# Designs tried in a protein design run: designed miniproteins, single chains, continued (2). Part 21

Each design is a single chain, and the fold is of that chain. pLDDT is the mean over its residues in the fold that is shown.

## One batch from the design tools (miniprotein)

Design m4701
Fold by ESMFold2-Fast:
Structure m4701 (fold): chain A 80 residues (1-80)
Amino acid sequence: MTEEERLRIAQELRIRYIKDKMSPEEILKFAEEKGVDEELLETLRKLGASPEVIARAVAHGYTPEELKQIEKEIEELKKK
């Protein structure tokens, strides 16, 4: 999948999430059907992120590098 295709899918997901009020579960199913990075979805699930947070991350099209940064921030918050 090209970078442009990934951004287009993320934008479409964002529009559907905001306008159509899709449930987080419906957004995840749509992301899987569009071939959005399955590794991204699994990483967020392992972090214990809520379905809503996962849906937002997918809609914004986070890169693996950005996800690692988010993981560090979440881990620091858990230490307090």
Scores: mean pLDDT 58

Design m4702
Fold by ESMFold2-Fast:
Structure m4702 (fold): chain A 91 residues (1-91)
Amino acid sequence: MLSFEELEKRFLEVVDRIVELLNDPNATPEDVIQALKELEEILKEAGFPESFIKRVEEYREQAKTATKEQRRQLAEQVAMDAFLLLQIKKI
């Protein structure tokens, strides 16, 4: 079983990739959706709360129709939620 440190590293790597894709004007909606699916799998594997998994599902729905500006806002939201989730898990 992966240690919490290994799961945290994988989580941060995927979050960074999602933020990069959301800020990349050449990224397709499919690229973003695939990265968000990978994040959902990591969250499920790590035993994170179902509420956060649902938020990632909401991000996937938003990513399907998002404009470039909406993608930038989504990137900020994903980064903030990721930071908050890591703080909560340490409490």
Scores: mean pLDDT 75

Design m4703
Fold by ESMFold2-Fast:
Structure m4703 (fold): chain A 111 residues (1-111)
Amino acid sequence: SLEEVLRLADQAVELMKSGAPVEEILDALKRVLLAAADFVGAPWLKPRIEKIVEDVKAGKLTPEQFKQELSNIVLQLRFIALVNGIPEADVDRLVERLNEIIELLYKKLKE
């Protein structure tokens, strides 16, 4: 459900506010994105999401590349959600929250 995805997103934000290790925050973001993929009906995006998170943990992606890769995932999630008949207001709520978390994490990775 959308509310379940938003609940996971709130947990990720609380981990960032509490100063949790970056790996725990990345794992929380991964859980949010995987749940979002299930919600919109895009399970084929899950391996790509997992790879992006593992690649940034391994130092294979810069913060800028990480932000770009996740922004592309969010764009795909938006298109698939609309194609699958999810109300635009729900899609906008999801996309806004995902972009907020990605921006907060990008700023932490850049420091």
Scores: mean pLDDT 88

Design m4704
Fold by ESMFold2-Fast:
Structure m4704 (fold): chain A 70 residues (1-70)
Amino acid sequence: VDILVAAGHSREEAEAMAARTRAYLAAHFPPELAERLLAVYEEAARRRVAGEPLSPELVAEAERLEAEAA
C-alpha cells in the first residue's frame, strides 16, 4: 500500500490494488508461496519507486517462486 502511494496512486487506489493482488495470489497459489511472491513483488515495486533497477537476484527469485507454483 505505502509503496503504491509513493508511486503516485491515491491511498484508496493503492489499497484496492493491493487487495486485488492479495486476493489473486491467495486464489491461485498456496499461502506460503503467495506470501513469498508478494514480498518479492513489493521489493520490486519499492526499487522502481526509488528509481533503482530490478536486481538480477530479485528477478531470479520471482522466477524461481513462480516455477515452484507450476
Scores: mean pLDDT 67

Design m4705
Fold by ESMFold2-Fast:
Structure m4705 (fold): chain A 100 residues (1-100)
Amino acid sequence: SELLERLRRLLETLRTSDDVETLKRAAQELLRLARDVSTIEEANLALDAIEVLLKSDDEEVLRLALEVAMALLRHAPDDKELILRIIGLALRAIGKLLDL
């Protein structure tokens, strides 16, 4: 899948950079890609990317991570384990935003 390859490259970029501007651009790209997520494998790669974004203390990065989680909740497959992972990451993003 082209989407799987794009998600893998995006996750690699996120894992290899701590530059806030790079994280913001990657998060915006991830948000656009989240609308096209339709498989459990695609959703899990996007969630792995959210976990990297949640290591940031930047408000915009955290807000984008939350928006990606909410988009995945809307578009991802109706899988219990996947939904619980999405909710958990969304709550973590909210917690970090409240602590800023």
Scores: mean pLDDT 88

Design m4706
Fold by ESMFold2-Fast:
Structure m4706 (fold): chain A 64 residues (1-64)
Amino acid sequence: MKEVEEKIKKAIENKDAKTLLDIMVNEVNAEDRERFNKLVEEELKKLPKEEQKELKLSFVKVGE
């Protein structure tokens, strides 16, 4: 699980919504999904507000 957490952090640092979505869909088990959603939210809070908005919009578009 530590490797998955590192991948998520790296994807958020790189503002790579496609990679982040891929990790959340394919590498996170259903039982851990809520925990990893919280991790994503906490990592997003470390970014400037403008970058948080941009990544969230990109994530929603890729998720559709």
Scores: mean pLDDT 73

Design m4707
Fold by ESMFold2-Fast:
Structure m4707 (fold): chain A 70 residues (1-70)
Amino acid sequence: MAAEQAAAAKAAAEALQEPAARQAAIDLLKREHGLSEAEAEAAVDKAIERALAMAAKFAEAAGLDPEAVL
């Protein structure tokens, strides 16, 4: 379970780092929340950092090597 959560969190962070997916997320935040481009970019970057931190915590909980997951 924790290993699956680590993999899912890492995959989400990697997906958001893809230029097209990142831009789509920025556009969505601008449209849905009325954020500026800079605010939307900051929100996406924060989400990526949070997902990576979560992946690391789940990897540790599962007894996995963090470098093998991250």
Scores: mean pLDDT 73

Design m4708
Fold by ESMFold2-Fast:
Structure m4708 (fold): chain A 68 residues (1-68)
Amino acid sequence: IPPPSEETLRRLAEALGLSVEEARALYEARRADPERAALISDIADKLNEIGDEIDKALKEGKKPKKEE
């Protein structure tokens, strides 16, 4: 299975509130189970796309804010 890119790994760490090293350790633990590693790769791809869309929306108009 392809390893996560540095950008994907950094995003996962940020989303989980972990350090990059902690996110890497979690990925390595999942890598011991190849089927779960494949699922994580798919989830990471979806999260990357969703995060990018949200980031673009915020940068473009800063329209969305924290829900109050």
Scores: mean pLDDT 66

Design m4709
Fold by ESMFold2-Fast:
Order: C-alpha cells, then sequence, then structure tokens
Structure m4709 (fold): chain A 92 residues (1-92)
C-alpha cells in the first residue's frame, strides 16, 4: 500500500487531523535528512496515530516513533483539520 493510500484511509475513517500530522512529520524528517522518504520519523499522537504508525511500518518499512499525546478533536472540514494539525505541530 502507498503512503498516500494509508493517509487517505485514515482520513476517511475520521482521522483527518492525525493523517495530516503524520504526513507533515514524515515530510519534515525527509527534509532534515535530505531525502524524499526518510528511514524513520517521530510523531506525537494517541491510539489512532499508533495504529497508523504500525500500518506505515508494516507496509513501507519506515520506522515510526509515536510520542504519547492527547487525541485532537474530530473535524470534517479539511481546512480546519490543516489548521489544527499545524497548531499541534507548532506546540510540539
Amino acid sequence: MKFAEILEKAAEEGHIVEAIIVQKSLLEAAKEEGVSIPKKFRVAGGEAVKKLAKEIEEELGIEVEVIPAPTPPAVEDEEEAVRLAEEVLASA
């Protein structure tokens, strides 16, 4: 399964904010390493992020370190989800 497909599935299951947090965390790690896809990245989150991290590790072989954090509010609006994800990342 492709990374984008994993994130799309999580968003369809109501975890849009978590999907954005995971995507931005991976992209930041890739930027720091100077690669398109990092070997590992760290992300803050609750149970939904832990499940998403395990699926990414099993399907893509990327190591994901999940730092325990509160579950963000569920939102259906993509622009609000992006805003909340950016606030979570800025506070980490």
Scores: mean pLDDT 75

Design m4710
Fold by ESMFold2-Fast:
Order: sequence, then C-alpha cells, then structure tokens
Structure m4710 (fold): chain A 86 residues (1-86)
Amino acid sequence: SPSVEEILEGYLAYLDELLAQARTASPAEARRLAGFVRALTAHVLRELEALRAQSSGEEAERIDAAMRELEARTAEVLAEIERLAA
C-alpha cells in the first residue's frame, strides 16, 4: 500500500492538474472546478481524520503533517481558481 506521503503527493499533483484546467476554462467552468476541489479535499481530509483517530505516535504526527500540507495547498489552488473565475 502507498504511504500517507505518497498518497499526499498524488493528490497534490492532481490539484495542480485541476488548476491547469481552470486556466483554460471559462469563468463558469472555473467555479465548477473550485467546487470539485472543495469536495475532493473534504473527502481526503475525512479519510485522513478517520486514520488519525486510529493512530498514535509517529504515525499520527505524519498524518497531521499531511493534513496541514493538503489544507495549505488546497487554499492556494482555490485562491488561484477563484481569481480565474472572477
């Protein structure tokens, strides 16, 4: 199974792909992509929170770090897409 870090890397790469799509999209499509990014991130965070609830020590710390990185990158991507949707 992939590590938490490998899963995070995959999701961050997908966020970058969604941002690239938003750059060539209409404002209406960019708004739909922003909604998709929010839904996708909420889903991934719920899965990480479920794993965090069952984890302790170093594993819990790695999950906490991954959640913070995902939230930070998602906020950055959403801010950019929202600029494109204006």
Scores: mean pLDDT 86

Design m4711
Fold by ESMFold2-Fast:
Order: structure tokens, then sequence, then C-alpha cells
Structure m4711 (fold): chain A 76 residues (1-76)
């Protein structure tokens, strides 16, 4: 995994949590994992991205770049 691949995976993970309206405790736990430089499994990110994609597509305020990030994560 390259640094760019990891940053894209982290971005998709964060976007998926926000779009799913994850509770603050789940967001704090995710932040702690990222700050500890813990590897987030691609399967976990893919599942979250697939759940967030329909919400993102229905939300006009979600940028094309953010939508592309979620689509790329969901396809992996």
Amino acid sequence: MTKNDYLKLVAAFALGLILRDAPDAEIEAAQARLEAQEYVPEEEVQKLAKEALPIAEATPEVSDASLATLKEAAER
C-alpha cells in the first residue's frame, strides 16, 4: 500500500462514517485508530463505502471528488 492509497482509504472511511450519521463515540474510536496509525482493513472501508454511496448520491452537497473517493473504495 502506498501513502496515497492509505490516505484515500482513510478519506473513504471518514466520509462513510459522516454520511452514515455515525454516533460521536464511533467517530472518536475511528479517530483514535487513525492517530495510533492503525491499519483500517480494506474490507471494512469497502463495506462502509457501499453503505454510504446511496446517501452520497442523494446528497447534492457531496462533491464529485468525495463521491469518486467513495466509489473507488466501494469497488475495492
Scores: mean pLDDT 68

Design m4712
Fold by ESMFold2-Fast:
Structure m4712 (fold): chain A 143 residues (1-143)
Amino acid sequence: SDLLSQLQRQMDALVDTVRRLRDAVERAAAKLRELGHTELADRILELAEELVRLVDKAKSYVDQAVSDPSRAVDYLRQAARALSEARRQAEELAELLDQGAEEVKDDPEAVKLLREAGGLARLAASLADNAKRLADKAADALS
């Protein structure tokens, strides 16, 4: 199915993006800890880890939909729900990273790291929304 192939490619892009986001958040968190912003560092790390978990869960559902066509609609609906949650968490993480950049605005290196992570979080939210729409479209086509 062309829609399922498109969804799998979009999921691979999203998985890559959230892993890059986690790495960027780890670098930003390390810098925040050096500056004494330990609670903010812990919060962005926890959100990034949960986002990776949600995206991995969504990918698992998509892979199950491809492997078991008889249950594909149910798996695609579960993937769409996980992707909707991932989008909201990525948007929340982006807002928190923007807040962090304002709090450390006098440190250009810290601002750069936080803004890089924020850009990746916004990209992840966009990719998650696109993947969610593809999952819903694929489920509707199979219903």
Scores: mean pLDDT 92

Design m4713
Fold by ESMFold2-Fast:
Structure m4713 (fold): chain A 77 residues (1-77)
Amino acid sequence: ELAEILREHLARVPAEPLSDEVLREIADLLKGLSAEAVEELVRTAQRLAEERRGEPVVRYTDLLEALPIVLARHTPA
């Protein structure tokens, strides 16, 4: 379910194609979080892509770098 939500959000932004296995891996790291956390992940990754390359295209590395930011905001202290 989180992997499907992630796929849907990535389909609505410029993004490199990612395999189902990669999407599941990312979704597993977000396990226990809401769909809002998935949306925040994609928005954060897109922002990082624009800041680093001046391009709005979300890549796997942008998602990986956005993960700890989103997790820190959504996990207990």
Scores: mean pLDDT 75

Design m4714
Fold by ESMFold2-Fast:
Structure m4714 (fold): chain A 88 residues (1-88)
Amino acid sequence: PLSPESIEKLKKLLDELDKTIKETGKLSEEQRRGLQTLADWSAQHPEHQPLSEKVNKILEENKDATGEDPEVDKLLQEISKVMEEGGR
């Protein structure tokens, strides 16, 4: 499971991601799929429930968002890195 520090970092990155998607109106199908995978993985662990809830909220509130944005991609890469390092 992720450390409390990693969970807090991910929560902040997800808040930043949500804001960026809402401001740009952009979220590609590939990025949406990645977020769905993160939500599904987080839902398997009760301690990660806040992450699952944030990701599902982002997906539900941004259903009309389409296309690629470099800032959105950068934030998703940072999320993936925290998940990889926090699992050690």
Scores: mean pLDDT 80

Design m4715
Fold by ESMFold2-Fast:
Structure m4715 (fold): chain A 85 residues (1-85)
Amino acid sequence: MAAERERREEEVKRELELLVEEYEAFVAMAEELARRMKLPEEERKELLERIKEIAKEETKKKLEEIEEKEKAKELVKEAKERIEK
């Protein structure tokens, strides 16, 4: 029989993995969109940097909500490190 804590920890890990995947998918979509835009290189680079910053902020907010709800500070820290790479 698995401990209640172990089951909750596995569920939290799955939620965090989904958030990281959503972040990665969003960044990939933004990069593809920027590639298709008829903007000068400088403007495209600035737009991409801004989009990545917004994506990081939104993902960090969701991670903080999970940290508060699940009390999983260490797991959330690992997820934050993944999106900072």
Scores: mean pLDDT 75

Design m4716
Fold by ESMFold2-Fast:
Structure m4716 (fold): chain A 80 residues (1-80)
Amino acid sequence: SKLLEFLKETAPRSLQEEISKIDDPLKALELIRKHVDEAIEKNKDNPVAVAAGEREKQRIDTAIEYLKKGDEEKAMEALK
């Protein structure tokens, strides 16, 4: 999957080991989404970090919706 390869290449270093074992782009997006959600919670007193995390989470949620509709190209576009 072109999307899965993109997600594996762009994932944060802390997720590289875990994401390398995933063979489903939806599961990969869900892993990254969980990481972003945890980062937002950890930085909840920093409005700039929260805003950046919420924007990233919105892109991931949009990508998940497109992927569930079978549109992998639009899912990748949403993450850029």
Scores: mean pLDDT 85

Design m4717
Fold by ESMFold2-Fast:
Structure m4717 (fold): chain A 61 residues (1-61)
Amino acid sequence: SNRLLGTLGLQEAIEKGAEEEARLASQGWRDGDMELARAGIEGAREKGAEEGAAKMEEGLK
């Protein structure tokens, strides 16, 4: 499911040290704030959590 993929992406981003960005993405997703969710995903990608960011982005679908 897309939600499971998003959760896996969140975990991978945290593992890569993008914990704050992963939290922003999770918060945005939960609140329906796509701008906040995208900002968190982009931040995680910038910190090198590219695979986690891609999974979180897919989880938004």
Scores: mean pLDDT 81

Design m4718
Fold by ESMFold2-Fast:
Structure m4718 (fold): chain A 65 residues (1-65)
Amino acid sequence: PAHPAEVAARRAEEAARAGDVEAAGLYSTGAVSGNSTSPQAAADAGRLAAEGGDPEEVARATAAK
């Protein structure tokens, strides 16, 4: 199957290139089932969402939720 990080990255890049960095963050969390259950998946989703936003902020939010 597809990696959650790969799916999120594709959605994030498409949204970011279109000028919708907010959508990129939403796709990242949505692609990994909204809330990453595993710390590894959470880190990947955070990094992908950070590409469209702030890596520091996204990483903290992902680690907390």
Scores: mean pLDDT 51

Design m4719
Fold by ESMFold2-Fast:
Structure m4719 (fold): chain A 96 residues (1-96)
Amino acid sequence: SAAVEALGALTKAIKYEDFSELGTAVRDFLTAIKADPKAVEGTKEASLFTMTLRLASDETIERLIEEIRKHGSRILSEEELNAFIVTVKSLSSLSP
């Protein structure tokens, strides 16, 4: 699945703090999930993503949210974008 592969790339960029690839990984994932919102539900990759967010530094989560806002505003509706940001914050150690 394109969404599963994109989530894997996004998780890897977050885990290794590869900020040069983070924007591309966010764009690819949001594009894939917009086409199929349930594509990653119940997958191993979704579980790894959740764990990676929980272990990520505050700086990494802040950079991730910046890239989500930057690329997501062109891919997702305002409601979808806000919901995804809330989900990322809730899965991380970053205060809402």
Scores: mean pLDDT 85

Design m4720
Fold by ESMFold2-Fast:
Structure m4720 (fold): chain A 100 residues (1-100)
Amino acid sequence: SELEEKLERMLEVAETLDERSQMGMLQLAAKSIVEWAIETGDMELAKKGLARLIEFAKKHLSEEQVKALVEQIKRMIRKITEEKNKPELGEELIKFIEEL
């Protein structure tokens, strides 16, 4: 998948960066995944991408930074999905992330 290949390239670059830049890259990756879910409706691949991203964050960031990142991603999901008139898609992705 183009999304999976793009995500893995972003994560590989993120491993070479400082913590602040890693958080920025992960937020950008999450936004790309959410926009892809909105455009294609492929919730299964979007959830896989978000799970991979959170797994990476848990490996490389502190527990406090992971919590902050998750809250930032949840806020971004709500904003984007509300702007696109797909709040139910946003609620599904947020509930999925909360179970990770």
Scores: mean pLDDT 86

Design m4721
Fold by ESMFold2-Fast:
Structure m4721 (fold): chain A 91 residues (1-91)
Amino acid sequence: MAAEIAERRELAPVERALLADEAGREEYFRMLLDALLEAGVITPAQAEALLAAPEEEREAALAEIEAKMSEEQKKAIMDIIAERLRARAAA
């Protein structure tokens, strides 16, 4: 818990920078889809459909996916996103 909170705090500036513009928000959305694929929460076909979907449909679909996820899956997704945010900060 404490280590995860500290890690989240360290990544907050990188995440904020990504979310500051439209291109960064699209990059973050792709990171999220990649994380969902790696964790086995969605299929490649679902990821392709979400990439093609308008913003409102993406939001609704993601909310439905999150509602079906276990705590273990949510942790795996957050760990994958944290890794990608660290890679972004290092670049």
Scores: mean pLDDT 72

Design m4722
Fold by ESMFold2-Fast:
Structure m4722 (fold): chain A 100 residues (1-100)
Amino acid sequence: MSPEEVLREALEREEELLRLLEEEDAPQIVINEHRNAIKELRRLIEEKASKEEVIEFLESHARGYDNILKQYGSQLSPRAREALEEHREFLREKIEELKE
């Protein structure tokens, strides 16, 4: 998969996850961090970011989700928590695909 294809798939998943987080009344800080990630994904697509830049972003973003789950996991609905955990695993899978 190309870096651009990974970014576009990540963006689609992030936008769906944002809708779920809003439906489940996730903490505003979690929603805002997610909106910031969507903006950054769009920037990377527009700038045709290199594979290395995409990997660095995805690794940083996955670590961001680790921190969110640790700090705010108890404030998330079970559905929102599961969705964030699944998306974090998706990001890690795509990082490994790009490194191959």
Scores: mean pLDDT 86

Design m4723
Fold by ESMFold2-Fast:
Parts: C-alpha cells; sequence; structure tokens
Structure m4723 (fold): chain A 95 residues (1-95)
C-alpha cells in the first residue's frame, strides 16, 4: 500500500492520469490498446522524473527509469512514440 501522505506533487499528477486511464480502459474494452496508452503516459512522466533525478544526482532512480523504458521497448519494439520517449528518458538522465 502506497502512503498517500508522502506523494510528491508529480506523483499526485500521475495518479490523476491513472484515474483517467482507468476510465478509458472501461470504455475501450481493448486491453492491449489500453496497456500501450498506459505505457506511453508512464514514459511521458518518466521523462520529467529523469530530468529531476539527474539534477538531484539520483543515479539509482535514473537507472530504474532507463530500465522501465527498456522494458516498454521490449513490449512494443515497433512503436515509434515509445522509441522516442525511451530515447528522451536516456537523454534526460544524461543531462
Amino acid sequence: MVDLSKLTPFERELLEEYKKLREEIEKLGDRELARKRQIKLNLEYAVRLAEEAAAAGDGELTKELIEGAEQALKEFPEDKEIQELAERIKEAAEA
């Protein structure tokens, strides 16, 4: 169970986007499309998180974000948007 009192403003924004995605999943009935949309949303937030982690010198978090991006690429290797988001995470982590 996540301690909601310790969520950052960024994590709270991510939770609101997950609520929207939950509603979208219920409307679509297409689990693969919903999964792909969830991954893209997670990667978009991971870009911002990677920039913050790199600025803070948090090498552990940057590695975890890169690993998450690599897992998304393995799940959807032909998706151009996922490829672009994964590259942006790597670039942000190096900045």
Scores: mean pLDDT 75

Design m4724
Fold by ESMFold2-Fast:
Structure m4724 (fold): chain A 78 residues (1-78)
Amino acid sequence: GLSKEEFNKLNFEQRKAYLLGELSPLKCSCKFPHPNCTCACCLKAEELGVYVLTEVIGTEEERQSLVKAVVEHAKKKS
């Protein structure tokens, strides 16, 4: 995976593509969000969301857009 410094050098579209690429290999048979799911796709979506909110340099709007993209991609795999 990319380091935090390498990720923060990417533009918005490249950041989005990277995050969705990390989620793409995982499969999920449950609805997202759900309180008791420990499947790989839900755990990875949560991990990526935390990473975006805590480690990514950018506007709040950009961070929320990236989180939304991750969540919607996870829902499509449910």
Scores: mean pLDDT 71

Design m4725
Fold by ESMFold2-Fast:
Structure m4725 (fold): chain A 73 residues (1-73)
Amino acid sequence: MEPSLEERLDALRERVKELLADERLSPIKKTVLGILLAGAEFDLRNPNVPEEEKRAVLDALEDFIREAEAELA
């Protein structure tokens, strides 16, 4: 059972919100998270973007979220 791209984005958005609220995360990483999230939201709303590209953008966002979360562990 694979989540939809919208369900993935919703889950990643919640994780980004938690990271942006964490005072321990650097301002640079917060900026990068904001840019990656905005890009993913833009691409998912764009009907001209192929599903593979939408998936790749979500994968990139999730990878950066994992790195940021690992630094806070």
Scores: mean pLDDT 83

Design m4726
Fold by ESMFold2-Fast:
Structure m4726 (fold): chain A 81 residues (1-81)
Amino acid sequence: MEAEKELREAGEKTAEQIAGASDEEAEKLAAELGEKVAELAKKLSKEKVKKLAEETVLLIAKKATLDQANLASAALNEALA
């Protein structure tokens, strides 16, 4: 599915960008990802969106700081509400 692939690619790209970013830039990148997740969620089931969001947060946690992972988690939870 095109939307699912787009969300996965966006999540991976954002995780890589956050790993090299300041906390301020990480917050902005997380918010931008959240907006994209909200738009793509219109085309995907909530379960698929949740799984992709969890995968993205785990990637950020592995590549970046815990604070950056928490910022991303907060933005994605807002998008899923």
Scores: mean pLDDT 75

Design m4727
Fold by ESMFold2-Fast:
Structure m4727 (fold): chain A 89 residues (1-89)
Amino acid sequence: SMAENQALVEEAERLIREAEKYVKEAEKAFREGNLEEARKLLEKATELLDKAYQLVKKARIGVKELLERIMELGKRVQELRRKVDEAEA
């Protein structure tokens, strides 16, 4: 139903916004040299993005913008994770 689709979209939107907050906090922690905190925040962001992606997969319409945001945040997580790993090497 349209109502069920809208609920999935709204929940995914909320999870994406929370993941973006954690990504920004992880980027700040990395700049401050707090590698352990950055890693922990990236793990939280990854869990939220995975949940958002599962909701988007269940939705039938209106998911293009959500998918693009999940992909962009996922890219930022992967890039920052690589930098954290390199800094710990």
Scores: mean pLDDT 88

Design m4728
Fold by ESMFold2-Fast:
Structure m4728 (fold): chain A 102 residues (1-102)
Amino acid sequence: SKLLEDFEKLYEKYKPHFSPEVQELLDRILETVKEIEAERAANPDLPPEDFRNRLLARISEVVTEYFARHPDLPEEDRKLLVQFLSDLSRLIDDYAAEEAAA
């Protein structure tokens, strides 16, 4: 999958810059992407927009839960997470746009 390949490249780029605790969040996000992509593979008629919205909603839930459990995250880690999530969101948007154009 192009989405998983591009995500894994983004993940490997960011992972070394995060603490092990934040890496756990990245691992959970990776598993979420894999789960939603498996659901899409099982339902090939799922519109790209619905796939995008479902994936972003699930990632948002995981991230919100993580921040609730880690209110004392260092400012540098928070800024880097925001950057990672911004890059991830763009990657998901690009994937959904390519699928819609195909």
Scores: mean pLDDT 81

Design m4729
Fold by ESMFold2-Fast:
Structure m4729 (fold): chain A 102 residues (1-102)
Amino acid sequence: MESLAKTVERLRKQVEELLRRAEERGESEEALRHLREAIEHLRKAEKAIKKGDLKGAVEHLYKAADHLDEAAKALEDEELKLEIEILRGLVLIVAGVLKLML
């Protein structure tokens, strides 16, 4: 379970770095807002995993994935868009693993 919390932390840090790159590239406020919301939900998922609240963690991971999907739709940069789509897939894999533990 600690390894899953660390995996979510790593994914959050990757989204934070992508947010920084999106800000530097002048991406839309809509895209930036969805990236910030995804980061907040990933942070809440990490906290939930550490507390043993696996149901809460899954709910926050799905909300993070939804915001990453909306960010990908709003992003103009194809490289950033593809990286967000990959990160969204990884977030959903973590959510699926946690659901199997419920």
Scores: mean pLDDT 90

Design m4730
Fold by ESMFold2-Fast:
Structure m4730 (fold): chain A 84 residues (1-84)
Amino acid sequence: MRVTIGVRQSDGTYRYGTLVLPDRVTVAQFLARVRTVVQPDDFTVALLAQAVRSQGYAMDQVLTADQVVDLLRQLEKQGLVRVY
């Protein structure tokens, strides 16, 4: 899977990156890839992890590509991420 995202930083600016993910990833692996590619600030990293947990996702939960897209759309609805 390939998807370009913008992540809203604590200062209100966006940082952008293209995620290249295998067909299955854990929630923790997905968040680690966002951190590596987009390099959000530490506050934003913590906020994303909290938002994911608040949606009912466990860190060890395995996600398909479609479920990653659904998660990104939920984060977009919260104003944390833009999906391209």
Scores: mean pLDDT 87

Design m4731
Fold by ESMFold2-Fast:
Structure m4731 (fold): chain A 98 residues (1-98)
Amino acid sequence: ALPLAGYILVRVRTKDPARAPEVVAALSEILEKEGFTIESRTATDLVARYHGESPEEAIEAALKAIRELVERQSDIEDVELRFATPGQPLEAVEIDMP
């Protein structure tokens, strides 16, 4: 098994709040495809872990998943990403959208 590289917390805000659970569900599927394991999910928030060789790999995989989500979902108003290496606090990650 690969070592634990880190955890992410993603918060999604939608233009229509009723659509947030569907958007978070779509994000969880994309993250699982990118190698994440979903730890918990609410209507607006998702926590996932990544096993890999580096924190940078985990962050790049998360950003790729968020870019794919935003491309597919026109009703997203905002996405917040926070990342933590094991034993460290969650830190905000800038989302650079093309």
Scores: mean pLDDT 83

Design m4732
Fold by ESMFold2-Fast:
Structure m4732 (fold): chain A 83 residues (1-83)
Amino acid sequence: PALEEANRLLQRAVEALKAGKKDEAITLYQEAVDLALKNGLIPVGVTPEQRRALREAIIEKLEKEGKTEQAQMLRDHLARVEA
């Protein structure tokens, strides 16, 4: 089922992040979010702290790719949404 698959992808993303595989963790997290959005679901297989760590990894990836402006815009956006 879509919810189970999205949660599985989130758990794999957390495991990849713990193993230092940031690119893999980001890809798995994005797949989980896309699957959830397509099915009107909220994945609930990881903690808010783990989700925050995954979002931080995405920002770091953007910075590594030289997309510094985009990384800063995402930081500003997340700060506003979570305030």
Scores: mean pLDDT 71

Design m4733
Fold by ESMFold2-Fast:
Structure m4733 (fold): chain A 75 residues (1-75)
Amino acid sequence: MAAARAALEASSRADLAQLYAQAAPAVRERMRELERRLGTVAAMVTALLVMALSRMEGWGEEELVRRLEELLRRY
């Protein structure tokens, strides 16, 4: 169990690092704050869901930042 969790956390950190490299600075900072509050795995899942919604709805950077800030206010 602990080994599986560590592997998932390491994989999630790598995936988040790739997302951070591709993200605009404002989006990256909000994603990093989510990681601090929720932990790496939960932040990665949340980032993937937000990015999927952004693609479906055609959200720009400003809308992405606004949605991430709403999430941060809740947690």
Scores: mean pLDDT 72

